# Designed miniproteins, single chains, part 13

Each design is a single chain, and the fold is of that chain. pLDDT is the mean over its residues in the fold that is shown.

## One batch from the design tools (miniprotein)

Design m417
Fold by ESMFold2-Fast:
Structure m417 (fold): chain A 78 residues (1-78)
Amino acid sequence: SAEQEAALAHLDRLIASLRGLLAAETNPRIRATIQEVIALLEEIKAAIRAGDDARFAELSRRAQELAEELARLLQEQA
């Protein structure tokens, strides 16, 4: 669907932005967390393509937890 294509395109843009952040980041803990977020977003894309609602829900929960951890680490770096 157009909505599914838009969601996948949005995730691709987020992944590209995170890869850009990763290339500029020198803190190994923040780098590791960004890599985990990228891997999780790739799994979310796969779940969307497969129509796996249960997997999507679980991965989205984990993405929320990792986003909170990344935000915390970035605050500590500042």
Scores: mean pLDDT 87

Design m418
Fold by ESMFold2-Fast:
Structure m418 (fold): chain A 98 residues (1-98)
Amino acid sequence: SEALKELVSALKEALKEIISDVEPDLSDEEKEKIVEEFIKEKVGASLEELKTTTDEEKLQKLIELAQEVLDFMKGSDLDKKVVERLEKALKAFLEELK
């Protein structure tokens, strides 16, 4: 699913934006590693697995994490383009599941 791939990518970028605000001196590669480990811990699957998964439990956990991250970012001064991308990606994926 292209909507699922975009949701995973948008969530990764949103979490990288959060890490960049908290730890601006980390390299992009270090930020990506932190985000990948965080998503794996929360959802129980790697980013690559999530892009192609049909596992309903993993998809539900991914949606819940994306909603929590989006709600956090909407209450913050973080990059509005990153927030808008995540919101659009989540809405598109939820429409695909109908």
Scores: mean pLDDT 86

Design m419
Fold by ESMFold2-Fast:
Structure m419 (fold): chain A 84 residues (1-84)
Amino acid sequence: TYYTRVRETVFVDGEEVVRVDEERLSSATIDKIEDAVLNKEKATIVSDEGDTDADVRAAYTRFGERLKEAGIDYEMDVDSTTVR
């Protein structure tokens, strides 16, 4: 693998509303997440990743920073998996 592949799922009130599977977040993906959580209490984001633990942590950090910049209220579970 040439790069980290990050797979994120956004849960709102325990319901999966957005799934992301890409190398990095795009503005369009952030817009989708923002729309999904509008008028909700908060979103829970979980990330799956096929590389190293260090890459997973870095991806979670980048994801969280971009959601904060978009003004989205979220919870992130670094130890979760979203394979369903």
Scores: mean pLDDT 51

Design m420
Fold by ESMFold2-Fast:
Structure m420 (fold): chain A 92 residues (1-92)
Amino acid sequence: SDEKLKQMREILERIKELTEEIKKMFQNKSPVEKIQELVEELGRLVLELSKLAKEIVKTGSKEQRKEAIMLEAEATMYYMLAKEILKEHKKM
């Protein structure tokens, strides 16, 4: 369970990095297809993190379950932000 929390933290860090890359691509007016590719990759990472969170909620301590819920919520917020950036880019 501690190892799964460590994996969740590593995935969240990757999600943060991809979100910053998406922001830079939007600022640089990169092709929508390139931003879409990164948003899709971010979605796959969120799904992986969510699967780990479900296993920790089932098998972990109270403290581990709390952290897993918070990490999943944070990952979801980054994904929502990335989708909004993509949506705004498509309107331009």
Scores: mean pLDDT 87

Design m421
Fold by ESMFold2-Fast:
Structure m421 (fold): chain A 55 residues (1-55)
Amino acid sequence: MEELEKLNAAFQAMNDALKAGLPFEVIEELVNEKLKGSSEEIKRLADYALARIKA
């Protein structure tokens, strides 16, 4: 549950930063900060979402 809360916060930060026109590097950094201490599986799921936005 707590890991899902972090993931949701990371996706919200990602969406907000993307709408603000921030560089992809900054968006990735924000997502990683929100997921600090989360499992690698959650981080990989976020990485996949970031890759889809980049494409």
Scores: mean pLDDT 76

Design m422
Fold by ESMFold2-Fast:
Structure m422 (fold): chain A 82 residues (1-82)
Amino acid sequence: MMEVMQEVTKLTNEIGKKAGMSKSLTNQVSSKAMTAVSHAYLGDDAGMQRALDEAYSLASKVDKEAAKELRDKVLAIAAALK
């Protein structure tokens, strides 16, 4: 789990930097992405989807393609936990 959370944080920082997201926004998106992965680990698909949608909404305000890449990659990480 800790290694997965580190992977999500690294992914969010890399995508945020490429998309020109502020540090504050990147931290918010990272927090929502980590929440999504945590819900996936607990088998709460509804909670995972809600947190992932929130992360996508925040990131899409800056770059919709970066938001899609983040969502797709976080979803893949979450799926691997099942």
Scores: mean pLDDT 82

Design m423
Fold by ESMFold2-Fast:
Structure m423 (fold): chain A 90 residues (1-90)
Amino acid sequence: SMKQQLLEELENLIEHYKEVIKELERKYGKDNPKIKEMRRLLEEMEKILEEMKKALEAGDMDTFNKLLEEFLKLREELNEVASKLHEEEV
């Protein structure tokens, strides 16, 4: 299924962001407030992905599409926080 492949790609994206956050923790410290925000956004993305899996299994495509839109908004917010963190590099 094309939608099952999409879910796998989004799961791989989440794993990629986990590695990015670990690298940023090494550079800026685990207590950096922007890194904490990135972790919270990533946790919200993981929750949305699990709800998307449930919607797909239930055949609820309207819910799936709304959750996908929310996932993409969270990704945009995560990337914005990461960009602001980069601006603090000396």
Scores: mean pLDDT 86

Design m424
Fold by ESMFold2-Fast:
Structure m424 (fold): chain A 67 residues (1-67)
Amino acid sequence: MELERIKTLLKIQRLIREGKDDEAIKYVKEAVEKGLLNEEDLQKIISFAEKNGHTKAAEELKKLLDE
C-alpha cells in the first residue's frame, strides 16, 4: 500500500536526520527487498543523505542501486 511506502520513507529520513545511518541503511535494504521502495525512492533517499552531509550512508545506499 502507498501509506506503508510513505511511512517507510519518513522513518528512513528521520533515522538519517538523527545520525542513525546504519539503521537507515538496514531499513532501506529491507524495504527494497520487500518491494516497498523502487529505484526512484532509493535515489531520493541518497540525495537526502548527501544534502545532509551523510556521505558514508549515501555511498552505501548507492551500492544497492548497482545491484
Scores: mean pLDDT 79

Design m425
Fold by ESMFold2-Fast:
Structure m425 (fold): chain A 100 residues (1-100)
Amino acid sequence: MRFELATEGMRLLSYAMANLAARLFGPEEARRVVVPLAEQAARDLGRRLGLSPEQIERVVQAARDAALDAIRRAARGDYLSDDELRELIQRARELLEEAL
């Protein structure tokens, strides 16, 4: 179903992008930039899919929590490999394309 695909796709994408940003810029800068962008992307996607306000908030929460989890892990030195990043981004793309 579109809502579940959007939620999981945004979760995986936000996690991967936040981890990559933390690797490039550090976890503090990644939190400052990526968390608001992930929330906004989730809201924009939810609106584009015609989701209810409650469903949009669930997608936003999933994106936010995933980005924050990735940043907390990066802050302790837990970075995703390039292969793990590619796999997560590819899976996110598949889920989001199926939702659209």
Scores: mean pLDDT 89

Design m426
Fold by ESMFold2-Fast:
Structure m426 (fold): chain A 72 residues (1-72)
Amino acid sequence: MRFRVTTKEPVDPKAAELAIRGAVGEDAEVEVVSPTEIIVEVETDDPERTKELIRRAVEGLGVGVESVEELR
């Protein structure tokens, strides 16, 4: 499944990648499309829990999160 993360402030690409992969798994693909937009692709049976884990990981970097959206 793919998720779009939109942040309120610019995020460091490497920090975002490490934090998100640490939260949802090393097999997750993390692409920082812009300073405020991240695409996460990960295998999950629980999209709502996965969105929460991604949000918390990014917020743990001190960056505000506007939204985490499932892409279909």
Scores: mean pLDDT 84

Design m427
Fold by ESMFold2-Fast:
Structure m427 (fold): chain A 99 residues (1-99)
Amino acid sequence: KEINKTLLRGHLYVRLGEESGDEETLKKGKELIEEAIKNGATEEQLKIAEEAAKELMKRNPDYKAIGERVGLSEEEVKEIYLDVGVENGLNLIKRALGL
């Protein structure tokens, strides 16, 4: 369960970091994916989480269906998406302020 959360979070950071051009967000995403791999994430878990993150970036994502595929609840998926989005936004604000 924790590996699935870490992988979904990591892939979301990578995608948001690439879209926004925020290197800090992108680096954090890569580090989380590496952490999950070191903690025993399977190739199947990596592929499922990557596809789930891609689907979350679409218009009107089905949070429940995505959760079912990654072994998380709808609420857990929404919380991860919110947390990653807030942190990416904060990094962009910090960069704009020269922090």
Scores: mean pLDDT 82

Design m428
Fold by ESMFold2-Fast:
Structure m428 (fold): chain A 59 residues (1-59)
Amino acid sequence: SSQAQQVLDTIVYLLSQGRYDEARRLLESYGLNVDEMIQLIKQGKEDEALQLVEEGLKK
């Protein structure tokens, strides 16, 4: 969804700026596994990361 993409883009942006505490809080607010999400983003697996965000938003 458009909302999931905006959430992922925000997380990626925060990580790129070294704003790790803000990225972590955002991930936790959606019930997402912080370490798994950061690992997927670091590996360039943005499609898999997006799927997890979409699943988190549906819970």
Scores: mean pLDDT 83

Design m429
Fold by ESMFold2-Fast:
Structure m429 (fold): chain A 95 residues (1-95)
Amino acid sequence: SSMRRRKLEQLRERMEEVVEEAEKRYEQLLADGVDPGLAESLVLNELARRMRELMEELGFPEDEIDEVLETFYRSHLVDRLSFREAVERALETLE
């Protein structure tokens, strides 16, 4: 529907900003001497939390939010996609 497309476009636009902030935070954590595995976990969990919050704000149903987050975690942790690529793949489940 046209409303669903607009919500998805808004989600993608706002997540693009969130991903850029997360990538910068990851680099800053590494520069500050944080363990790479811990830095990755902190940023990954922050991305998932912010994605959930934005999807809830935009009125996506809980089952779609859970599918997006499951796909996001799997894409990064199993398929070893970047933070950006994992977010993009996860949001494709809403198409």
Scores: mean pLDDT 90

Design m430
Fold by ESMFold2-Fast:
Structure m430 (fold): chain A 96 residues (1-96)
Amino acid sequence: NIEELIEEVEKLIKDRKPENLKKAQEIMKENEEVRKIIGKKGSEELEEMLKILEDVSAADARIAILQEIQKGAGKNTPEQLEAIRANVAAEQARRA
């Protein structure tokens, strides 16, 4: 059930734990439709998503979720996609 998977992914992201972000990423990787739906929501609500992820100590987990959101966002939000790319680049630079 795709709706149940979407709810599970959203709950995992909002829980703000690195282990749960990894599980959310795995579900999004295995199910393209879930990735597209979550990616679109995440790109449209980017400020809220970034605020949720700010509390996650593991930069790798934050980068991984932002990359899955970017893949799911598609062509419908070019401004939000550019903002996601900038945030991914900033997180990678912070780790380096």
Scores: mean pLDDT 69

Design m431
Fold by ESMFold2-Fast:
Structure m431 (fold): chain A 74 residues (1-74)
Amino acid sequence: SFREELRRQGEEVVRTLADYYGLSEEDYQKVLDWFRKEFDEAWKQAKNEAELRELFKQVLIKVSKRIQEIADEK
């Protein structure tokens, strides 16, 4: 489904960024769990696929920022 494909793409982005920034397995798992929660909220708020796609972009921006913030805490 469209929802499942977007979730899969988002999880792939989280994995790629966590690897790039050298996050620990613990920090990776925390960000992944947070992404899943944010994505579920986006899906609940979205009225159609176009709106879900836009909210998904916003979630990815938040995820990227959080991963960078965790990396900067080193």
Scores: mean pLDDT 85

Design m432
Fold by ESMFold2-Fast:
Structure m432 (fold): chain A 75 residues (1-75)
Amino acid sequence: MEKPKIEVSYENGVATIKNVSDHPVDVYLIHRDGTATLIAKNLKPGEEVKVPVNGTATFLAVDENGNFDIKTVKP
């Protein structure tokens, strides 16, 4: 069982988060104020989600077993 992995790209104020793992992940956006927003639940392998970004954004992907991947992007 491999750890989850996401790829994040940025274009025109939008971050694209792609699940490149072989299993589903839940994706959260971690806000500067310490709150977290669930962006995508059960994002399947090869699927992507798009999120507007205002400044630096941190994304957390978590799998069913509690393994995670974290990526930060700046516009």
Scores: mean pLDDT 81

Design m433
Fold by ESMFold2-Fast:
Structure m433 (fold): chain A 67 residues (1-67)
Amino acid sequence: MEAVQTETRTLLVEIPGAKEPLKVKATTFTDPTTGETYHLYLVPGIGLFAADEPLSEEELRELILRS
């Protein structure tokens, strides 16, 4: 079975006016077959965002506010 190299971290994204920051799960994984890297962000209550490049906390905040 082909192994997928995966790194998951929790990002605390501060939302203006929110009582507490949102806990966004950022997952970066590389397909060992193709060498392509995928960046996924799971936002509680909103959903999953996929990006071709790693997003900054500011870019994540803007995406959340635009949702």
Scores: mean pLDDT 74

Design m434
Fold by ESMFold2-Fast:
Structure m434 (fold): chain A 69 residues (1-69)
Amino acid sequence: MDEELAEKERKLAEEYKKAGKGIEDEESRKLGREIGEKLREIGDGLDRGLAARAAGASQEEVDRLSRAR
């Protein structure tokens, strides 16, 4: 049970180390992921942002619309 999860985590860690040799933009990617998670939590505004995204809006505009109050 946990052994399979540990095996998968080991493989993910190896892939992460392989990508880590090019830690270029890693900070930006991490920040973007965290922002994405926060927007996902909002939910109530997300549909508006996604609709704007589908209409060709930029990622920044999607963020603004998702947080509109």
Scores: mean pLDDT 57

Design m435
Fold by ESMFold2-Fast:
Structure m435 (fold): chain A 90 residues (1-90)
Amino acid sequence: TRRQQLQQAIQRLDQAIDELRQPNPDINRAISYVSSALGYAQQAQASQDTIDYIQRALDELRKGDDADIDRAIDYLERARRGLQQELQQL
């Protein structure tokens, strides 16, 4: 259901944010979580703004050594708020 897809997207974003906040974050693991969240958000037909924030976080993390981790976290938190808002309106 759309509710389950939104919940899965939120859970994956929470996992990504938690990983990125570790002292030595596993960036590849965070990318995996964000990619999974993007898939669930797309299946849930989440807003384009929410999808765009997830994609911007992915693009930032994929810069490797040049990645701005704090910026990626900010994008993911904005996406999470969007998904939570949509979930509450169901």
Scores: mean pLDDT 90

Design m436
Fold by ESMFold2-Fast:
Structure m436 (fold): chain A 91 residues (1-91)
Amino acid sequence: ADELIEQARKNIEKAVEAYKKGDYEKSLKYADEAIQFARQAIAKDPSNLEAYRLLAEAYRLKADIYEKMGDEEKAKQFREQAERVEKFAGL
């Protein structure tokens, strides 16, 4: 589980850096990788709250990116996914 959590965290850090630089395509790719690793960590250990935190953070980042790109529908979808993850995990 530790390796998947580490990969999710690293990809969120890269996604945030790309977002701050205005590289929204790179930011989306890193956020998608973070979501993949976080989901794999949850599948291996559904009690891992850190995996849910990282998943919600990656979804919120995708929402912020789509908002910057003018895709309000996708931004809303990913905000709602983040809220559902946070509520489910008790965050």
Scores: mean pLDDT 89

Design m437
Fold by ESMFold2-Fast:
Structure m437 (fold): chain A 63 residues (1-63)
Amino acid sequence: MKYKITAKATGLSDGKEYVVEVEKIGEKTPNNIAEAVDEAVKKLEEEHEVEEIKVEVEVEEVE
């Protein structure tokens, strides 16, 4: 079965909110989820200097 794994990383800096979203299609495994989260956080920190980070993960079954 294939799943759409979406990791949304939201960072705050000087009252501004920055959002990076990463999507992966694959098996619903801890490794796949961790990889999506790691990629989203890395992208956010590379593009913006952020003081706080919130990560939201959504896993949906795809046809």
Scores: mean pLDDT 81

Design m438
Fold by ESMFold2-Fast:
Structure m438 (fold): chain A 96 residues (1-96)
Amino acid sequence: SNEQIRLKTIVLLHIIAMLTELDVMIRQGASDDEIRARALREFERIVELMSKLSEEDQKEIVNKTLEGLNKLAAEHPDRAALLAQLQQDFLALVQS
């Protein structure tokens, strides 16, 4: 439906905004705790919104989020352990 297409677009934009914000925080030297706290708040919002989408669209959103976090880990090897933890945090929220 047009409503589902709009909602999916909003969720994808939230993911892009979150990944951009996390990249900026890393570049500004934010602590792992600050980055994780921000990511968890954004993950809760993303999971809430995506719960209203089809199973197929939810899988696409999960995959794009994990791909984005993996790309950040590749770009910031010094934060790779944190970004791996964020992937686990995101998956735990999706499964709840």
Scores: mean pLDDT 90

Design m439
Fold by ESMFold2-Fast:
Structure m439 (fold): chain A 88 residues (1-88)
Amino acid sequence: DLREELERLLREADALLAELAALTAQAKAAGNAEAVAIAEAGMAALGPLLEELGRALEAGDLEAAIEQVRKITALIRETIAQVRAALA
């Protein structure tokens, strides 16, 4: 069921965004300007992908919405990995 898959992926994306927010707060508390810059760049890159997701959802295009959420989660995971590397 595409709707169930989309709902699962949206919950995963929300959890990843919360993790990125926590790491960004940690980076700011540590005074790690590089880690903060990486997190902010990742969040900026999410903007166009979130707009595409919104359009797919408005159109009722579940396949397009799923594809956009997968791109969003991949970008968030990559950003988290880069922030973690900068914090190490």
Scores: mean pLDDT 89

Design m440
Fold by ESMFold2-Fast:
Structure m440 (fold): chain A 110 residues (1-110)
Amino acid sequence: SHMVEEIKKLIEEAIRLLKEAAAKLEALARQGDAAAAKAAELVRRAILYYENLLETLEKYPEAIEAILEMLKQIKEVLEQARALAPPEVHPLVEEVEEITKKIEKLVKEM
């Protein structure tokens, strides 16, 4: 469906931005930033959750309640990552939080 394809594109963009955030955080962690190291772990967890969401959407697009619960878990991990991330990485995490809200709105319209 057109809605599922639009959601998939948003998920792929979220994963791309999170991979960029993870790379920046991992670079800061190598310089001794312990908070950036923890934020990188959380961002990598969010990537895994998004990859699982993409697979679920492809196999079971009708499982709306399960998909919404997965989005809730993603939002919680992103909030934790943003709290630990340095200011220079905040815009990337905030952009993914906005994409996640857009995905949630589209899923509710499925």
Scores: mean pLDDT 90

Design m441
Fold by ESMFold2-Fast:
Structure m441 (fold): chain A 104 residues (1-104)
Amino acid sequence: DEAKKKAEELIKELLEKLREARKEAEANAAKTPELPAEERERLEKEALENIEKAKAIVDEILNSELKEEELEKKLAELREAFEKALEAVKPLYAQEVKDGVESL
């Protein structure tokens, strides 16, 4: 199934981006400014909304017989939703790493 193969390849790519983002956050944790409570709440909401959107798109790709054009559009939407979620999570994760390091 070409659609499932393309979705799996994209998911693997996105997981590598997540690993790289975690390493960057850990490396820069000490230099990360403190996030205000309102900004943390905003980022948490944005991350959750985009994670749920990505999950819905994955479910649609895996459970629907999409035409090639529709599949490419859904793969692009999945990539965008994941990248938005990742950008929201990066400062949250960096803050948690910084807080942990300062406690040691």
Scores: mean pLDDT 76

Design m442
Fold by ESMFold2-Fast:
Structure m442 (fold): chain A 70 residues (1-70)
Amino acid sequence: EEVERLVEEARKYLDEAKKFIDEGNIKGALEAISKARELVDKLREVGATEAAEQFKKEIDELYQKLADKL
């Protein structure tokens, strides 16, 4: 139950970050990614390692997209 809530919240922030990247809002994207990273850390703390690694991969891909837009 807690893991499901953390996963939903992480997806929400990752979707928000993607939207900000598409809009050219670099600051908003970085803030949303930061919140997603905090949730990844919490997922690791509760033992949801597979979910945490999947979200970390998505975060790394979002950073690459940001770098390509700079």
Scores: mean pLDDT 82

Design m443
Fold by ESMFold2-Fast:
Structure m443 (fold): chain A 67 residues (1-67)
Amino acid sequence: MPLTREQVRRVIETLAEMDNIELSDEEVEELTERVMRELDRNPPSAEKLFGTLVATAARAIEERAAA
């Protein structure tokens, strides 16, 4: 799986910025780890990799914002 921690972090930061959600550096790191664990648990196919990454990151951000 050719995803780096930095790529996952950038997706989280971009999604949060688009939804005007304020995340601390610590929260971004926690969400990055969570998304990476989710992708490791159920690795998507190459064709679905980016879509699964975005969906997993969006869900994690929504759960954090709701807490």
Scores: mean pLDDT 76

Design m444
Fold by ESMFold2-Fast:
Structure m444 (fold): chain A 87 residues (1-87)
Amino acid sequence: MVRARARARNFDFDKARFRVEIDLESGRITVRAYDEDGNLLGEAVAETSNELDAIMEALRLAAEVLREAARNAGPGEEAEAEGEREV
């Protein structure tokens, strides 16, 4: 899959857009993170048993998606690991 650096430079909390989709009919919450170009960075899906919980979980998922997207492209992990790259 993808395990590349550079996303850290492109991903910023102010630059990234997060879409939260709450499906009240199915009780499903989907959170997707996009970069400034509209490319999908990450996705999280959770089920809920309560409408109030849906709203609360949406905020929690937004934080989790932020953390996962930043971790996946965060500085200090793969950004410093230069060696085997696609030349």
Scores: mean pLDDT 58

Design m445
Fold by ESMFold2-Fast:
Structure m445 (fold): chain A 62 residues (1-62)
Amino acid sequence: LPQSILEEVTKGLSEEEREEVKEALEAVYESSNGSLSDEQLLELGKIIAESILLARKLEEEK
């Protein structure tokens, strides 16, 4: 997984949130056998980051 993609998609996240995004994005990258472009990885990484932030927000609001 390119470090520049990870840094971009995790911008503004806490260290814990960054680690969750990294794990999820690396799993997607591995399962795709490297077939995803940098552009696709960036887009998926942003979606994953948003999903993690939303999930954490919902957990906190209960």
Scores: mean pLDDT 78

Design m446
Fold by ESMFold2-Fast:
Structure m446 (fold): chain A 71 residues (1-71)
Amino acid sequence: VEIIEVDRFPGPVVGVLLADESGAVYLVEIDGKKYAVFVPATENPSEEDLERAKKAAEEAGIEKLYLVPPR
């Protein structure tokens, strides 16, 4: 799974792939295409947090994980 850092991700949240103390991985669908978006609980997620988020995306069949900073 490839991590892509972005300032924000547009689109409707249609599901949640992971939600814990590290943050949440949301399933977003735009024009029939599915995206995984990780919103970490902190600005500097740990390697374990990133690996859990990657695994959640991979188990959903998604090759790219978009990382959005917390606000």
Scores: mean pLDDT 77

Design m447
Fold by ESMFold2-Fast:
Structure m447 (fold): chain A 99 residues (1-99)
Amino acid sequence: GEEKRKELVEHLDAAAESAANPEEMLAHLDKAKEVGAQTKSAPGVVTILESMRTAAREVAAQAAASSPDEAAKLYERLRQTILTAREVVEAVVDADIAA
């Protein structure tokens, strides 16, 4: 429903804002997945969020091994990736609500 959509979007926005803090970012992604699993679009949403969580963990590990300047670029790319995934997830949920 609309309320779960709002909670899902809020958790994804929080994850994007926390991209430079891997543990906090992953916690928000986990909350987004939990809310997403309760939507009618659950299979699609969960798959997208699981892929994003895996990619986010890999980017965070790479950033930790990188110079500060390169790490900042990696975290900004990660933030943009989360925001793009958020748009896709929102569109999937909105299409299901509209159906």
Scores: mean pLDDT 80

Design m448
Fold by ESMFold2-Fast:
Structure m448 (fold): chain A 96 residues (1-96)
Amino acid sequence: SMKEAQEKYREEFLKIAAEMQERVERGEKASEEEVREARERIEEALRALEENPEDPEVIARAVVVLHESAGIIYLGDEDAEKIIKEVEERFLKILE
């Protein structure tokens, strides 16, 4: 069900947030390669969402990928806030 999928991905999201927070506290920076791979994962997630914008599981997986990838970009890219804002705008536009 949609509630079961949301609960499962909510737990995964919280785990990702905790892992990213620990990396920040350790003063870790993402490499250029990790940032590149994160950006590629975002593009793949957005493409999957465009193909199936009404599928709750596809939406939930896209949200998880976007949050994990955003964390990596924030750790390694000076333009992180601008990049993430543009990604959020694209995500919302697909769901409209």
Scores: mean pLDDT 77

Design m449
Fold by ESMFold2-Fast:
Structure m449 (fold): chain A 69 residues (1-69)
Amino acid sequence: SLSEEEIRELAERTGLPLGLVRTIVELREQGFSPEEIVDALVRDFGLSRELAREMVSRVLAAVEELRAE
């Protein structure tokens, strides 16, 4: 799993709130698909589906970039 320092770096890279980035990362580590994570953000955070999809996409792309380093 990603460290707190890595999650903070992801928040800085994406420009998204730390708590939101942590939630996306934790759900992905639990095995939820990107679309299931979008559904969770819409339900739990009241985000529009379009905004949730963009946020999830940005965070997961940044995670893959970080893991490739």
Scores: mean pLDDT 85

Design m450
Fold by ESMFold2-Fast:
Structure m450 (fold): chain A 65 residues (1-65)
Amino acid sequence: SIPEEAVKLLRELIEKYSGKKPSREAAEEILRFMREDPEAGKAALKTLFGVSEEEADKLIELALA
C-alpha cells in the first residue's frame, strides 16, 4: 500500500514539470518502483524534474512510510 500523500505529491510534481497529470495508477506504479531503490528514485526526481533535495527526500520518506 502506497500512502495517499506520496501519490498526491508525485502527481503534482510531474504535472508541474511536464504539464501532464499522471493517473493515480501510474503514480502508484512509479512510487512502487522508487520504493525498490529510494536513492535512484531521488536522483531521478532531481535530474529529470529539477526538484529540490528537500522535496525529493520528502517524497521518498512519504513513500516509505
Scores: mean pLDDT 79

Design m451
Fold by ESMFold2-Fast:
Parts: structure tokens; C-alpha cells; sequence
Structure m451 (fold): chain A 58 residues (1-58)
């Protein structure tokens, strides 16, 4: 869904900003799992990591 992709993108942006500023990266997957219980946590983690990796490479 477009909504969850936007949430994941926002979390990835925050994580990338933290990395660039030298701050610890902490991904709050618990909030995502609570909002989207129909999606496995492992899948949410993979999507967030993929978004972060793509933003760092590009």
C-alpha cells in the first residue's frame, strides 16, 4: 500500500539523517508493527533496511 511505503520512507529518511549526523541509528519497528499488524515484522524490517540502503547508495 502507498501509505505504508510512505511511513517506511519517512523512517528510512530519519535513519539516514542520523547516520549522516553521526548519531546512533535506532529503527522503531514496534510502531510499524502496531500500525500494520497484518504485515510480518521481518517483512517490515526488510523494507526499512532496503529503503535505507537505497538512499545511502543513491
Amino acid sequence: EEDIDAEIDAIADTAVDALKSGEPVNIDVNSLAQKYPQIPRATLIKKVKAAIDEKLVE
Scores: mean pLDDT 75

Design m452
Fold by ESMFold2-Fast:
Parts: C-alpha cells; structure tokens; sequence
Structure m452 (fold): chain A 55 residues (1-55)
C-alpha cells in the first residue's frame, strides 16, 4: 500500500540520519522512536498530499 511504502521510506531516512547523529556525537533515534515517528508521519504525509492536490 502507499501508506506502508511511505512508512518504509521514513524509517530508511531516520536510519540514515542516525549515521550523521553518531558521527556528530549526538544521541541517535532508537528503533522504537523510528517506528513511532513513521507511524505518526506516514498518514500525515498522505493527508498533506491529498490536501495539496485538492487546491
């Protein structure tokens, strides 16, 4: 589904961000945080896409 594809891309982006966080000495996102963020942002991303296309 489109929702699951968006969720997977958000997870991938946060894993990439973690590499930068580790290099900079910052605390990386946990796996649980990544999953919570992906669950929150994926529906919002699709709602935003629908809103933008209705303009």
Amino acid sequence: SELEAVRARIREGLRIANKVYEEEGLEPFSDEEIERIAERLAPATLAGKAWARAQ
Scores: mean pLDDT 84

